# Designed miniproteins, single chains, continued (5): the designs that were tried, part 19

Each design is a single chain, and the fold is of that chain. pLDDT is the mean over its residues in the fold that is shown.

## One batch from the design tools (miniprotein)

Design m16673
Fold by ESMFold2-Fast:
Parts: structure tokens; sequence; C-alpha cells
Structure m16673 (fold): chain A 113 residues (1-113)
């Protein structure tokens, strides 16, 4: 229920289907263990930003993923992000359309020449 609610909210902001957003998340979790390591998080960031029309370089994907890992993994820093930690931060970041737009604009600023 919580996962679907988060992706439904993102769907409202992006126009991307909740099913497609959920698929990207599940595809990043290759082991299906309910945690994302840095490499899996980079896969998620790359696929998600491409759906938003934002083309990040590998270096920018690495930077964004490291920052997100720190944000998601604050309570138990072990180099991985649980699904519950990921959803908690997404709920905070995307609680309002304005927060989502601020996030997208910060990503776009990374690709400006």
Amino acid sequence: NNIKAVFNKLSEYTGISAEELFSIFKNADKDGDGTLNKEELETFVNNFTKLLGINLTPEQINYVSERLLILFDQNNPDGTVSIEEFLTVLQSLFATQQNFENFVNSLKSLVEP
C-alpha cells in the first residue's frame, strides 16, 4: 500500500504511470532482497531521470546516487538502502508538487553547461 501510494503521487507530478515507476524501482533491486546498494541506486537514478527527460552523465549519476544514499541511509549507515528507508525519504521529498519540482530543477542544474 505505501509503495503504491508513493508511486501514484509521483505519477500525478510526472505524468508517468505508477506501474512504470514501480517497474523501474523493482528492476533496480536485482537481487529482490528489499535493499538497494549504490550500484542498484545508480541504476534507479539513471532510469528515473531519463523518464523525466534529464540526461545525466555517469559522474552526475554517481554524485546524485551518493547524496541519495546518505539521505536514505541516515539511521543505519551500512552502504545500502532498505525499501522502507527509500519510501520514507521519497514520501518526504515528494510530499508536495513544489518539492518534486525543486528536486527536478536541482537535477537539471547539474546538466547545464
Scores: mean pLDDT 68

Design m16674
Fold by ESMFold2-Fast:
Structure m16674 (fold): chain A 84 residues (1-84)
Amino acid sequence: MKIERIKVPVLDVRQLSDLELEVTLEIDGKTITVRVRMESPLDSLFAALERAAIAALEKLGYKVLSATPFLDKELYVEADVVKE
């Protein structure tokens, strides 16, 4: 089993409602858009980005072991993943 660390750029974050975000991510050169439900309007944006990245990666067939959002000149998530 090979664990790979990948950087997942966050291209756009759009608030659809007080409890719903639409997050656009780039994975393997593909643009993936995921809707994430927040538990409350006070939920951390970073927690929502982590869930969005996990959902997008799993949709593409990755098993996600960890996902951590970062802000350093750009917003992105670092993920440790396994693909099959």
Scores: mean pLDDT 78

Design m16675
Fold by ESMFold2-Fast:
Structure m16675 (fold): chain A 91 residues (1-91)
Amino acid sequence: SEAFDEVEILKALLLIGSAITITDALHRGEVELAKEIRELTDKALQALDAGNYEEAARISEEMAKLEEKHGWTESAKLYRRIAEQLRALAA
């Protein structure tokens, strides 16, 4: 029960975070970057639905690095925290 609730919260945070950065990327005319963030988000959600928390954590770290490279430092911190929580669930 608790693991299910935690995963659903992490999915929601992942979707909210990606919606913010995708919207900002599109607003900046960075269409290819927006597409890359969406594709990584879709892969992370697929891993979560499959119960592969370690893979979802890895993708979340990849998203954090991408977002930090493009100036989204607060969103990058969120994705790193998501990765840490997912690894705790995988252990």
Scores: mean pLDDT 84

Design m16676
Fold by ESMFold2-Fast:
Structure m16676 (fold): chain A 71 residues (1-71)
Amino acid sequence: HMSKEELDAEIELTLLVMDYAIAKRAPKEEQKELLTEVIKRAEEFRDKYPSLKEEVDEIIKQAKEDLKSLE
């Protein structure tokens, strides 16, 4: 069974995925700020939970591509 630490990591990852989805659907005026926050949180999460690096790197990549499309 998953440890408390592993469960907390999965919950944080789920919230990060949800925040990314919200950012993508936000008004254009808010998207740049929200995507930047998602990237920052994802990088912090990656450093805290290296076992989930692969999943969070995908979010970072997608968010950076979305952010670039707004430039």
Scores: mean pLDDT 81

Design m16677
Fold by ESMFold2-Fast:
Structure m16677 (fold): chain A 66 residues (1-66)
Amino acid sequence: IRELLEENTSPEVTEEILKLIEEAKKSDIETALKLLEKVRELLREAGASEEVIARILAEARELVLK
């Protein structure tokens, strides 16, 4: 997931998203899903395409929920 973030967004946005994913891993499912929604919004604000956002969120969900 770090590789995809680094290819598609700034180092600052990459670190912010990785922090949200780590927090989501420590949270209950409901809170984790809300944090993943925040990741989607940050990626959209950073100008990532919908295809890239979907790919990153799929990998983030796998890391958080599995």
Scores: mean pLDDT 80

Design m16678
Fold by ESMFold2-Fast:
Structure m16678 (fold): chain A 93 residues (1-93)
Amino acid sequence: EVEDLVKAYLVAAGALLRNLTPEEARQIARDAGLSDEAVDLAGELVARRYTLKEIGKMLREAAEKMKGKPGSDYIKELADAFEAADVSALARG
């Protein structure tokens, strides 16, 4: 589901900001109740060492694909924050 996949990107970004491992990112996603697909995606994004800017670009591309559909504006706002590498917008401590 698109919502689950967006949450996986948020988990991956938080894990990257905290220098967590791929397995720690997967555990956070599981604890958040995400699907197995979203858990695997969160771990993969961390394992590949994607930058926050690269994750933001991926979210922007997803938002453009969803243009005019519910949630596209929210995904675009997340993409803008990730691309700017805004730690205050993405990190929760």
Scores: mean pLDDT 72

Design m16679
Fold by ESMFold2-Fast:
Structure m16679 (fold): chain A 64 residues (1-64)
Amino acid sequence: ADEERIDRAAEQGRLAAEGFPFYSPEKAAEIARNAAKGVLELKRANPDASPGEIGQAAAEGMKK
């Protein structure tokens, strides 16, 4: 399910932040979750989305 993909992205963001003394693992997880949600929404609307379109959706999600 899409929820599992979003949770995985959030966990990866949290783990990445733990390696950096100036980063909040909680905030990194939130950013990763928002990026994943943006990508999944694009994929639901356009399963054939290009890598560039996927990158744009992730970047837009991260801005929230």
Scores: mean pLDDT 72

Design m16681
Fold by ESMFold2-Fast:
Structure m16681 (fold): chain A 69 residues (1-69)
Amino acid sequence: MEVLLRIEFDPEKVTKEEIEAVVRSFGGEVLEYREDGTALVRVPEDKVAEAIKALQSLPGVKTATPVRE
């Protein structure tokens, strides 16, 4: 199973490539990237907590929250 994360970020401080590198390191992928500072990413369920911590440690990432039904 996989989990969607909604990321809010400052595009002046963090790049798409930096977000993608972190997401890919956990076996996930970027589904949507918006230059206005939002992204949707997909990560394996067993890696969600570690992915959130890693994403929030990036300079310019404001939030990384699971999107759930």
Scores: mean pLDDT 81

Design m16682
Fold by ESMFold2-Fast:
Structure m16682 (fold): chain A 75 residues (1-75)
Amino acid sequence: MEAYEEAARLAEEAAELMGDPELARLLRETIERGREDEFARGVAEVAIASALTAAKRLGDEEAARLFQEALDHLA
């Protein structure tokens, strides 16, 4: 679905903005698994929410915004 690709792109961009390319890769892979697996979608939502919390703690407002938008696409 287009929503999953947009969520993956936003989460990947946010993680890369935070300087964490491994997190970017992990989030994309987890979101892509969520397309076929409801459990994996739940895991992706939790992972993105955790990354959002980390971005907020670091004061990275742009990364936090992108993670929030990624969550909004995972309906």
Scores: mean pLDDT 83

Design m16683
Fold by ESMFold2-Fast:
Structure m16683 (fold): chain A 64 residues (1-64)
Amino acid sequence: DEKKKELIKKAQELMSQARVLAHEGRYEEAAELYRQAGKLFEDAGDKLSAQSTYSLAESLEKKA
C-alpha cells in the first residue's frame, strides 16, 4: 500500500524535526510535531509507533 508508505515516511520526517526542536529546548513545538507524527503512524495502522510517539509528545509537554 503506497499510501501507508507515504504516511510512515512523513511521520519519520516529523519525528526527525521534533527531535531537533527538543534538543534546542523548544519542547512545545517538538510535542506538536510528535503528535502529528503519531497521528500519521495511527492512520498507517502502526499502533505501536503511534503509541510510543504520543508518549514522547506527552513527556515533552510536561517540560514546556
Scores: mean pLDDT 85

Design m16684
Fold by ESMFold2-Fast:
Structure m16684 (fold): chain A 72 residues (1-72)
Amino acid sequence: MEAEIDELLEKLESRLTPEQAAAVRELYDRARDKNPELMLEGARKAVELVEQGRPDEAVSALFDAAIRALEA
């Protein structure tokens, strides 16, 4: 799980602004202990969206997953 999330975030960093990448990293680090499965699912959905040429929707999906993980 950790390796998969890290590889995904590294790939997404090239498509995100530095500010967005830092925010996603911070949220994911805080949420990993709460709901790692939700974080992994959000990350996988973001990959699909990026591959479809929808990076803005990918960022939204990542933030939604992180917020839900932190709230649970």
Scores: mean pLDDT 73

Design m16685
Fold by ESMFold2-Fast:
Structure m16685 (fold): chain A 68 residues (1-68)
Amino acid sequence: AAELARDTAAGLKRLSEQETDPEVRAQLKKISDELEAAADAGDPAASERYVRQAAELVTQWRKAQGLP
């Protein structure tokens, strides 16, 4: 669980580096930081919640990029 949350956080940071919109980049970084904090705190419920938020944000990011 914690490793998955940290891997997801790392993925979001990589997406934030590719994002040119500063508001979207800030959102990606915020969720990434929250995932790392939840993993470090050993909170599996928070980690699951933030992983779901990350998945939704990635879906929205893909739509913004015109990706299927």
Scores: mean pLDDT 74

Design m16686
Fold by ESMFold2-Fast:
Structure m16686 (fold): chain A 64 residues (1-64)
Amino acid sequence: SEKLRAEARRHLNLASSYYMEGDEEKAEEHEEKAVRLLGEVDPEAARGAREALETVREIAKKEK
């Protein structure tokens, strides 16, 4: 569903933003929401989203 993909994208953007701000709790909440939504329509995209956010989290740790 394109609607679920669009909603997941919003949550991925929020998760990325919260990781960069250092709010890991909120980042994880949005990450899990995005991965759940993507998992319903595209399990491969859900895996890719997790990998992308793992990279963002690693960058955020290095910048702190």
Scores: mean pLDDT 82

Design m16687
Fold by ESMFold2-Fast:
Structure m16687 (fold): chain A 106 residues (1-106)
Amino acid sequence: MRLMRVERTVTVTVLIDSTGQVATFSGELEVVTKSGEVVKPETESSVVQVEQAPGEAVTVTVTVKGVVPESYIGELLRVVMTLTTAGQTFRLEGPLVPIPASAEAL
């Protein structure tokens, strides 16, 4: 089956009201099909860890690369960020954007 490389970059700004806690950001890709099914493609995710002072806003840029079947051209692709800090986990969803026919073939 023919595979294609896809890439999404997301920038997140976070303000954490904590004392010297580590924030961990991880990125994954999700494909949302026209039938509403959510598929997680194979992803080369970037994990970024940041230690924040109370009241400090930190901007983190994460680039997520993945591989999808050519049959997914025209399906919707989003990046999903998972932020873990202070013992809590938050899910941040990026915009849904169609997979272009010009995606790099493997």
Scores: mean pLDDT 72

Design m16688
Fold by ESMFold2-Fast:
Structure m16688 (fold): chain A 61 residues (1-61)
Amino acid sequence: MRLSPELKELARKAGISPAGVREAMEKYGLSEEELIELLKEGAKKGPEAAQDLLVRAMLAK
């Protein structure tokens, strides 16, 4: 799956690797909209909070 430019830019700002974003979508079924909102929140709160939000979202699926 190819990531949109928006998702790649938000992942970079949140300190999340593009591979982590792809894994969340492909293995855990997170939608692009869910990831955009999560990464926006993570970028606002910082890289550790972004990582925690991503892991929690993946585990909740």
Scores: mean pLDDT 77

Design m16689
Fold by ESMFold2-Fast:
Structure m16689 (fold): chain A 67 residues (1-67)
Amino acid sequence: MKEGAEQAAEDFRASLRIERRGDEIVVTDFTGMGRVVLRVGATPEDWEIVSEENATPEMLAAARAAA
């Protein structure tokens, strides 16, 4: 049922660019239209999404996984 969506999500994740900049994780999609900036705090509860533009749940998950 959702296997096609899972494959599309895998392809989408493979197209993401993930960069670490000090305490910030930046995730950008291949179009440049989607972007997430996550600030890493001392604990996971202190992590803050400082910027979110056309972001999908997969981009947010990728940012948190990279932190």
Scores: mean pLDDT 70

Design m16690
Fold by ESMFold2-Fast:
Structure m16690 (fold): chain A 67 residues (1-67)
Amino acid sequence: MLSDDEIEGLIQAMKSKDKSVREGAANRIAENPNAHEKARPALEELAKNSKDEYIRKIAKETLKRLG
């Protein structure tokens, strides 16, 4: 189970310039159903408001995996 601090850390990792770090963080959130409700608002914010197109894309793809 992911703690709130771990979920926040994963959201920060999704902002990384390193593609592998971003994808690893997104996968970890998606694989943990208990994180979905807590991560959703932050992922929606990244998908809508991030200046980086790759961060917006990964946030949108992660949200789709959450359902």
Scores: mean pLDDT 83

Design m16691
Fold by ESMFold2-Fast:
Structure m16691 (fold): chain A 60 residues (1-60)
Amino acid sequence: SDAEKIEKLREEITPKVESLSSEKQAEFKKEYDKLLQEYLDGKLSVDEFIEKVKEVLEKV
């Protein structure tokens, strides 16, 4: 399910996010929340959401 895919993403990225500075964590959270809203609004598929979250994390 989409929920299981998102849960697996959170488990995968959590150690990386927690290793970031407070400033970079805040930047990541802002972008994550934006992408999550776009997914909830039906503008992104779950697979597109996951891909974009991983791209954001690599850039911070």
Scores: mean pLDDT 85

Design m16692
Fold by ESMFold2-Fast:
Structure m16692 (fold): chain A 68 residues (1-68)
Amino acid sequence: MVKILIVVPKEYVEKVIELIKERGGRITSLDVKGDTALIEAEVPEEQMDGFEERLLEVTEGKAKIYIL
């Protein structure tokens, strides 16, 4: 499992959660601060290929991702 942190506008939270679940991942933390959401998750290493690209597509380039 790869640990990740995603920072995204709150309007995209549901799309990000669905993407993580589709990739067999697990949400470990969700913190919403005003208009911004911080989502910590674990994703299988084999499902990380293309994950960042798809994340940027579903969030209209508004997401930031950090590998922990």
Scores: mean pLDDT 85

Design m16693
Fold by ESMFold2-Fast:
Structure m16693 (fold): chain A 80 residues (1-80)
Amino acid sequence: SELEKFKQLAEKYGVLYTVYLVRQDVLNTLRTKSRSEAIEFLEKTIEVLRELKKQVTDPEAQAAIDFAIAELERRLAQLK
């Protein structure tokens, strides 16, 4: 699952770098998708980031995840 992939990346590289990679991947992937596919992709990615946040106790890492979620929600709003 996408959550398991993010957890494995966070274990190997740390949460901050994992959030950076996810953000870059999302921005690149959006360029190849239709509007409806982009909306679905963003909604799924936001949900996975919310689940990752529940498993993180470091306040700085939680803040980075919250910032990424807010940025993706702004992108989602622009597509609707």
Scores: mean pLDDT 76

Design m16694
Fold by ESMFold2-Fast:
Structure m16694 (fold): chain A 69 residues (1-69)
Amino acid sequence: YRVTISGTDLKEEDFAGVPGVQSVTVEGNTATVEVETDDIQAFLEQLADSIEKTGKRVGRVESVEEIEL
Protein backbone atom coordinates (compact mmCIF):
# COMPACT_ATOMS: atom_id res chain seq x y z
CA TYR A 1 0.00 0.00 0.00
CA ARG A 2 0.94 3.64 -0.56
CA VAL A 3 -0.55 6.04 1.97
CA THR A 4 -0.36 9.85 1.70
CA ILE A 5 -1.10 11.87 4.84
CA SER A 6 -0.98 15.54 5.76
CA GLY A 7 0.17 16.99 9.08
CA THR A 8 2.38 19.60 10.67
CA ASP A 9 6.13 19.17 11.26
CA LEU A 10 6.14 15.54 10.05
CA LYS A 11 9.54 13.79 9.81
CA GLU A 12 10.63 10.35 8.57
CA GLU A 13 11.59 9.53 12.20
CA ASP A 14 7.91 9.73 13.24
CA PHE A 15 7.23 6.63 11.09
CA ALA A 16 10.25 4.51 12.14
CA GLY A 17 8.37 2.57 14.85
CA VAL A 18 5.44 1.44 12.65
CA PRO A 19 5.55 -2.22 11.50
CA GLY A 20 5.59 -2.93 7.76
CA VAL A 21 6.83 0.50 6.65
CA GLN A 22 9.15 0.07 3.63
CA SER A 23 9.78 3.74 2.75
CA VAL A 24 8.79 7.24 3.89
CA THR A 25 9.08 10.48 1.90
CA VAL A 26 8.26 13.79 3.59
CA GLU A 27 7.65 16.91 1.48
CA GLY A 28 6.44 20.02 3.31
CA ASN A 29 3.28 19.12 5.24
CA THR A 30 2.70 15.78 3.46
CA ALA A 31 4.20 12.33 3.95
CA THR A 32 4.03 9.43 1.48
CA VAL A 33 4.42 6.04 3.18
CA GLU A 34 4.87 2.73 1.36
CA VAL A 35 3.80 -0.15 3.60
CA GLU A 36 3.51 -3.93 3.34
CA THR A 37 0.53 -4.99 5.46
CA ASP A 38 -2.40 -7.46 5.48
CA ASP A 39 -4.58 -4.97 7.41
CA ILE A 40 -4.50 -1.39 6.17
CA GLN A 41 -7.04 -0.20 8.78
CA ALA A 42 -4.88 -1.50 11.66
CA PHE A 43 -1.84 0.12 10.02
CA LEU A 44 -3.58 3.52 9.81
CA GLU A 45 -4.52 3.29 13.52
CA GLN A 46 -0.92 2.42 14.49
CA LEU A 47 0.41 5.25 12.30
CA ALA A 48 -1.89 7.87 13.89
CA ASP A 49 -1.04 6.63 17.41
CA SER A 50 2.72 6.74 16.70
CA ILE A 51 2.63 10.31 15.38
CA GLU A 52 0.31 11.64 18.11
CA LYS A 53 2.57 10.19 20.84
CA THR A 54 5.33 12.57 19.64
CA GLY A 55 3.03 15.57 20.27
CA LYS A 56 2.40 16.07 16.54
CA ARG A 57 -0.95 15.88 14.76
CA VAL A 58 -2.06 14.02 11.66
CA GLY A 59 -4.29 16.35 9.62
CA ARG A 60 -5.82 13.98 7.05
CA VAL A 61 -5.32 10.71 5.20
CA GLU A 62 -5.22 12.10 1.65
CA SER A 63 -5.03 8.81 -0.27
CA VAL A 64 -4.60 5.04 0.15
CA GLU A 65 -3.51 3.04 -2.91
CA GLU A 66 -2.85 -0.68 -3.27
CA ILE A 67 0.55 -1.13 -4.98
CA GLU A 68 3.25 -3.76 -5.38
CA LEU A 69 6.39 -2.85 -3.39
Scores: mean pLDDT 74

Design m16695
Fold by ESMFold2-Fast:
Structure m16695 (fold): chain A 61 residues (1-61)
Amino acid sequence: SKELEEEIKKWADQIAKVLGVPKEEAYRVLKEAYEETGGNLDLARIRATLKLTEKVREKKK
């Protein structure tokens, strides 16, 4: 739904801001995590944060 998409964007924006990654990248990763978790937004946020943190860590090695 449109409401769900906006909620995903809001959380993606927050994750992007905290980790210093592009909002568009955070949105894609969060959307993928949401699908992987079968629609569990709480688990999707944790999963997306971990994936993006790993990418940031690899880039800064």
Scores: mean pLDDT 81

Design m16696
Fold by ESMFold2-Fast:
Structure m16696 (fold): chain A 86 residues (1-86)
Amino acid sequence: MTLVTTLRNMTEEQRQAAIEYAEELKKKGYDVEIEEKGDELTITVKNLSVELVTAEVLRAIGLELEGAEVEIKFEGDTTTITITFP
């Protein structure tokens, strides 16, 4: 599966944490692409298992409970998560 995560309205600390997480996935051998555009950060991870995608969905739900706006789309083999911080 392909996971695309778009993060918006982040603090500097949140942005650094997201980039560090993406770099950890690269170290684990995943195909990871990071795109920075203004205040928007998009992380694309290819060849994730269903279990790992489920873990990221649960993490996004946790952020929604903390006040973020979260949108999740399932389209074929691609899961897209958009998170807008408060």
Scores: mean pLDDT 80

Design m16697
Fold by ESMFold2-Fast:
Structure m16697 (fold): chain A 55 residues (1-55)
Amino acid sequence: SKEEEIEALKEQIKIIEERVELAKKYLSEEEYKEVEKVAEEKIKELEKKIKELEE
């Protein structure tokens, strides 16, 4: 269902956010910046998909 798909996408965003927090703690500044950039792009894509499913 759309509701299950939205919940799955929200869970993916949470996992990405958790990974970014761990990266900030354990990686170098340069490595963290790259992880943050990729994560921001992926979260934006997931948020767009959620919005499209809600329409």
Scores: mean pLDDT 85

Design m16698
Fold by ESMFold2-Fast:
Structure m16698 (fold): chain A 66 residues (1-66)
Amino acid sequence: SAEDYLKKGMLYIGEERLEEAVEYFKKALELDPNNKLAEAGLKAAETGNPVEALRELAKLIAEEEK
């Protein structure tokens, strides 16, 4: 599912495997093109900085829970 691909993308960012993260976020977006978290994850992974990617995603998740 898109959710499973999203989780794998997040895991690969944490492991600093940005190429794999990009692949899985793209798969998540193929299944759910309106998934904001997958879109943000893909953009973050494509920047090439895993620390900044995780920070941006954490902020987005916190804001979305409001």
Scores: mean pLDDT 75

Design m16699
Fold by ESMFold2-Fast:
Structure m16699 (fold): chain A 98 residues (1-98)
Amino acid sequence: EIEKLVKAMIYLSLGKQYFEKGDLEKAKEYYEKAIELVPDFAPAHYNLGLVYEKEGKKEEAIKHFEKAKDIYTRAAQRGSKLAEERLKEIEKNIEKLK
């Protein structure tokens, strides 16, 4: 499982690089690969939401932000302070799109 998480983190990093270059299709591909390896990988769901937002696909963006929110909510309920901080940022992005 550690090997899958490390690979998912590499895909997350690659997706971010393509997103910064404006290559939304490549960014989406790498974020989807990260989720394929680790289905509950909240950072990849959040970043995929940002890709859909940039594409103007509001409903798809909200769906992925809500998925990331759900994952971080479960982590926060189990005492993760980092998850509590991530939730505030995600909630702002969801409200901005509604």
Scores: mean pLDDT 85

Design m16700
Fold by ESMFold2-Fast:
Structure m16700 (fold): chain A 83 residues (1-83)
Amino acid sequence: MAEEARRLAEEAIEKALEALKLAGPEAIPRAIAAALRAAGALFLAELAERTGDERLAEEALRDAREALELAEEALREAEEEQE
């Protein structure tokens, strides 16, 4: 669970950074928000791995999934801003 959360959070960070790279002035705040949420999810996943806390691992997995969804939305918005 914590390992999967880390993997999803890392993917979310990659997509958020791509969104930030493509973002114009209006899309930048959303790309930054996505990156920060992904970083938070990664922190929780790391903490869950260190403590062995199953509830923390479940929270990290939920946060990682939400971060990935937000990062994908930010990337789509940044791409749409180009048109």
Scores: mean pLDDT 79

Design m16701
Fold by ESMFold2-Fast:
Structure m16701 (fold): chain A 63 residues (1-63)
Amino acid sequence: MEEEARKALEEAEEALKKGDRETAIKHLEVAQRYATLLVIQGRTEEALELGKRARELAKKLGL
């Protein structure tokens, strides 16, 4: 789950670099879903770090 969340964030960042905003948003949503699951599992530190990165990416996307 943490690995999948990291890969989703990396894919979102790559899509944003290529100007593919729609693909970046889709991967960002996947990463946020995994971060929520990490919170439910009690993995709060990992979830907070991933949430921070997702929020920063969302700001770059104008969300």
Scores: mean pLDDT 79

Design m16702
Fold by ESMFold2-Fast:
Structure m16702 (fold): chain A 89 residues (1-89)
Amino acid sequence: MELLEEALRYAKEALKAAKEGNIEEAFDYASEAVVLLLPLVEEGDELAAKAAEYLVQAILALEKGDIEKAIEYLEKAIRYLEEAIERAK
């Protein structure tokens, strides 16, 4: 599986977990998505870098208990990941 598609899958699972109130699970999924994006960010993928930035902001919001803000950041990260995948076709 491509790293972008795998990261998108984890980001979507993080969003689902956050919406269901499973904060620890949301944190774990978002963290895995960041790790998967690191090689692409290092290669200069600007959309992967933006997605990783929003995933990090979501993780910080989850840690602060700002679930609404975390959901917004996860949705933004998902949009950048979907754009990166579309561009990679």
Scores: mean pLDDT 86

Design m16703
Fold by ESMFold2-Fast:
Structure m16703 (fold): chain A 87 residues (1-87)
Amino acid sequence: KNLNLGEGEKYVIQSLSNIPVLNVKIASVMINGEEKLVAFVKKGTDISALDKNSYFAILKVDEATFNAIKKGDTITIPKEKGIYDLS
């Protein structure tokens, strides 16, 4: 079994802002005692307008996952900063 694929850590969504016109939800989470922003985007959304330096992670998710995400949810975030396809 190849263990070089990074495992995610679980975090609770502290706040959630929905930007429907951009198909984006911005969550705040506490990582190592610091507030970090995570952007959820619907699969197929153009993310070139998002400042990737403002976010710990940009997570591409399917529409069902995107619609279900709410404040207080526990989410798995990859351990390293980046852009990830989780669809």
Scores: mean pLDDT 76

Design m16704
Fold by ESMFold2-Fast:
Structure m16704 (fold): chain A 55 residues (1-55)
Amino acid sequence: SLYDKAFEAALQGKREEAKKYLLEAGVSERIADEIANETDPQRIADLLVRARLLV
């Protein structure tokens, strides 16, 4: 899924790719930026779960 691709990109520090996948999934630009710039794997996962509930 786009969320799995975003998670993988974020874990690798590929911020632009992570943001693009999140935007394609319908996540807002503000939340996509927050997730893309997060470095802690657990926080990335938690933010992705929240983003999925809001979209």
Scores: mean pLDDT 81

Design m16705
Fold by ESMFold2-Fast:
Structure m16705 (fold): chain A 58 residues (1-58)
Amino acid sequence: MAREEGERHLAEAVAALQAGDADTAIKHYIEAVRKFREAGDDEGIDRGVAAVSAAANP
């Protein structure tokens, strides 16, 4: 469950970045990292960092 919630928040963060809503993106990204950490999913955290970096630096 926590991993799935992390994936959901990560998707929302990327969508918000693409829409230009940095405040919403930051909030969802923080929640995604929290959920991945709760699930013990270090790879999920790494994917999140990569996804945000790609979206922020095209």
Scores: mean pLDDT 76

Design m16706
Fold by ESMFold2-Fast:
Structure m16706 (fold): chain A 65 residues (1-65)
Amino acid sequence: MTEGEKRAFAALDKDGDGYISKEELKRFLKMLGKNPTDEEIDKYDLDGDGKVNFEEFRKIFPEAG
């Protein structure tokens, strides 16, 4: 795990609950020059709860660089 992954997730995890919202994830990807669709965001929300945990976020991070 890189420090960048942890730092990025912590910055997005405003509530400190170990999850980020799909809206925060979409915003983060737009900041990286990505243009994610709702369907692309949904595929990272495996639990269907509208939130992305750190493990799922890590799977996105290599694609974001």
Scores: mean pLDDT 69

Design m16707
Fold by ESMFold2-Fast:
Structure m16707 (fold): chain A 65 residues (1-65)
Amino acid sequence: MEEKINYLKELADALAAGDTERAAELVRQAHEKGLISPEDAERALEALENGDRVEAMLIAAKGMN
């Protein structure tokens, strides 16, 4: 639980800074650690590719719940 919260916090910070590359790395790391499903990870990465940072954060937050 706390590990998921830390990932979401770091993701939010990266997105606030406009660091899309770091945000993508955090999503991939969360997937590798089993904190998010492959489907939700792909959707979050797609949202980042489209420049939709809010959508990416919402998908990641839901996926890590």
Scores: mean pLDDT 80

Design m16708
Fold by ESMFold2-Fast:
Structure m16708 (fold): chain A 76 residues (1-76)
Amino acid sequence: MKEEAIERAAKAARDLATQAFGDVGPEVGELVAKTVREILSKLSDEEAQRYAERIENATSVDEMADALREAKKAAE
């Protein structure tokens, strides 16, 4: 389901951001998770799953940010 893919991506992005940003990690992580949910919810099921998979498999904040930027462009 689209919602399940979005939630997996949001959790992965939150965890990655939390680890990367130290003392402000939890706040940044929650903001990123919210942004992932908002952007991917505007996409088609196919597009949402594709970008969710990219975000979930991101190994760095830069990879996650690139996927999220492309998803935002697709949502326009």
Scores: mean pLDDT 81

Design m16709
Fold by ESMFold2-Fast:
Structure m16709 (fold): chain A 64 residues (1-64)
Amino acid sequence: MEEKIKELTEQLSSEDLVVRMEALAKLSVLGEEALKKAKPALEKALSDEDEEVREGAKGLLEKL
């Protein structure tokens, strides 16, 4: 699980919008523990260039 969370947090920094959106969706499915471990990366995603990524990250952080 920890290795998978690390991979997903790295994918949140991808140049590809689809990869970043998929990372948000996969983190959401892994549940609250994964979101807590990914919190710093999710907070960084609040400043993303894409509005959908910012809203996705905000939604996941609100579940904590």
Scores: mean pLDDT 81

Design m16710
Fold by ESMFold2-Fast:
Structure m16710 (fold): chain A 64 residues (1-64)
Amino acid sequence: SYLKATSLMFRAMAYIADGDYEQAIKDLEEALKILESTPGSEADAEKVRKLIEETRKKLAEAKA
């Protein structure tokens, strides 16, 4: 459901703030799957894709 995707996004943002990028990416990927299958959520799906990309870059930096 869209509500589940929104909840996953907020939890992912909290994980990002805590530096837990791996858990954040998991939540964002699950949210993205819901949004991509939900008509009218294209703007939210785009935001999640960008946030996944940004968070993956942060994870790579943390592991370097």
Scores: mean pLDDT 84

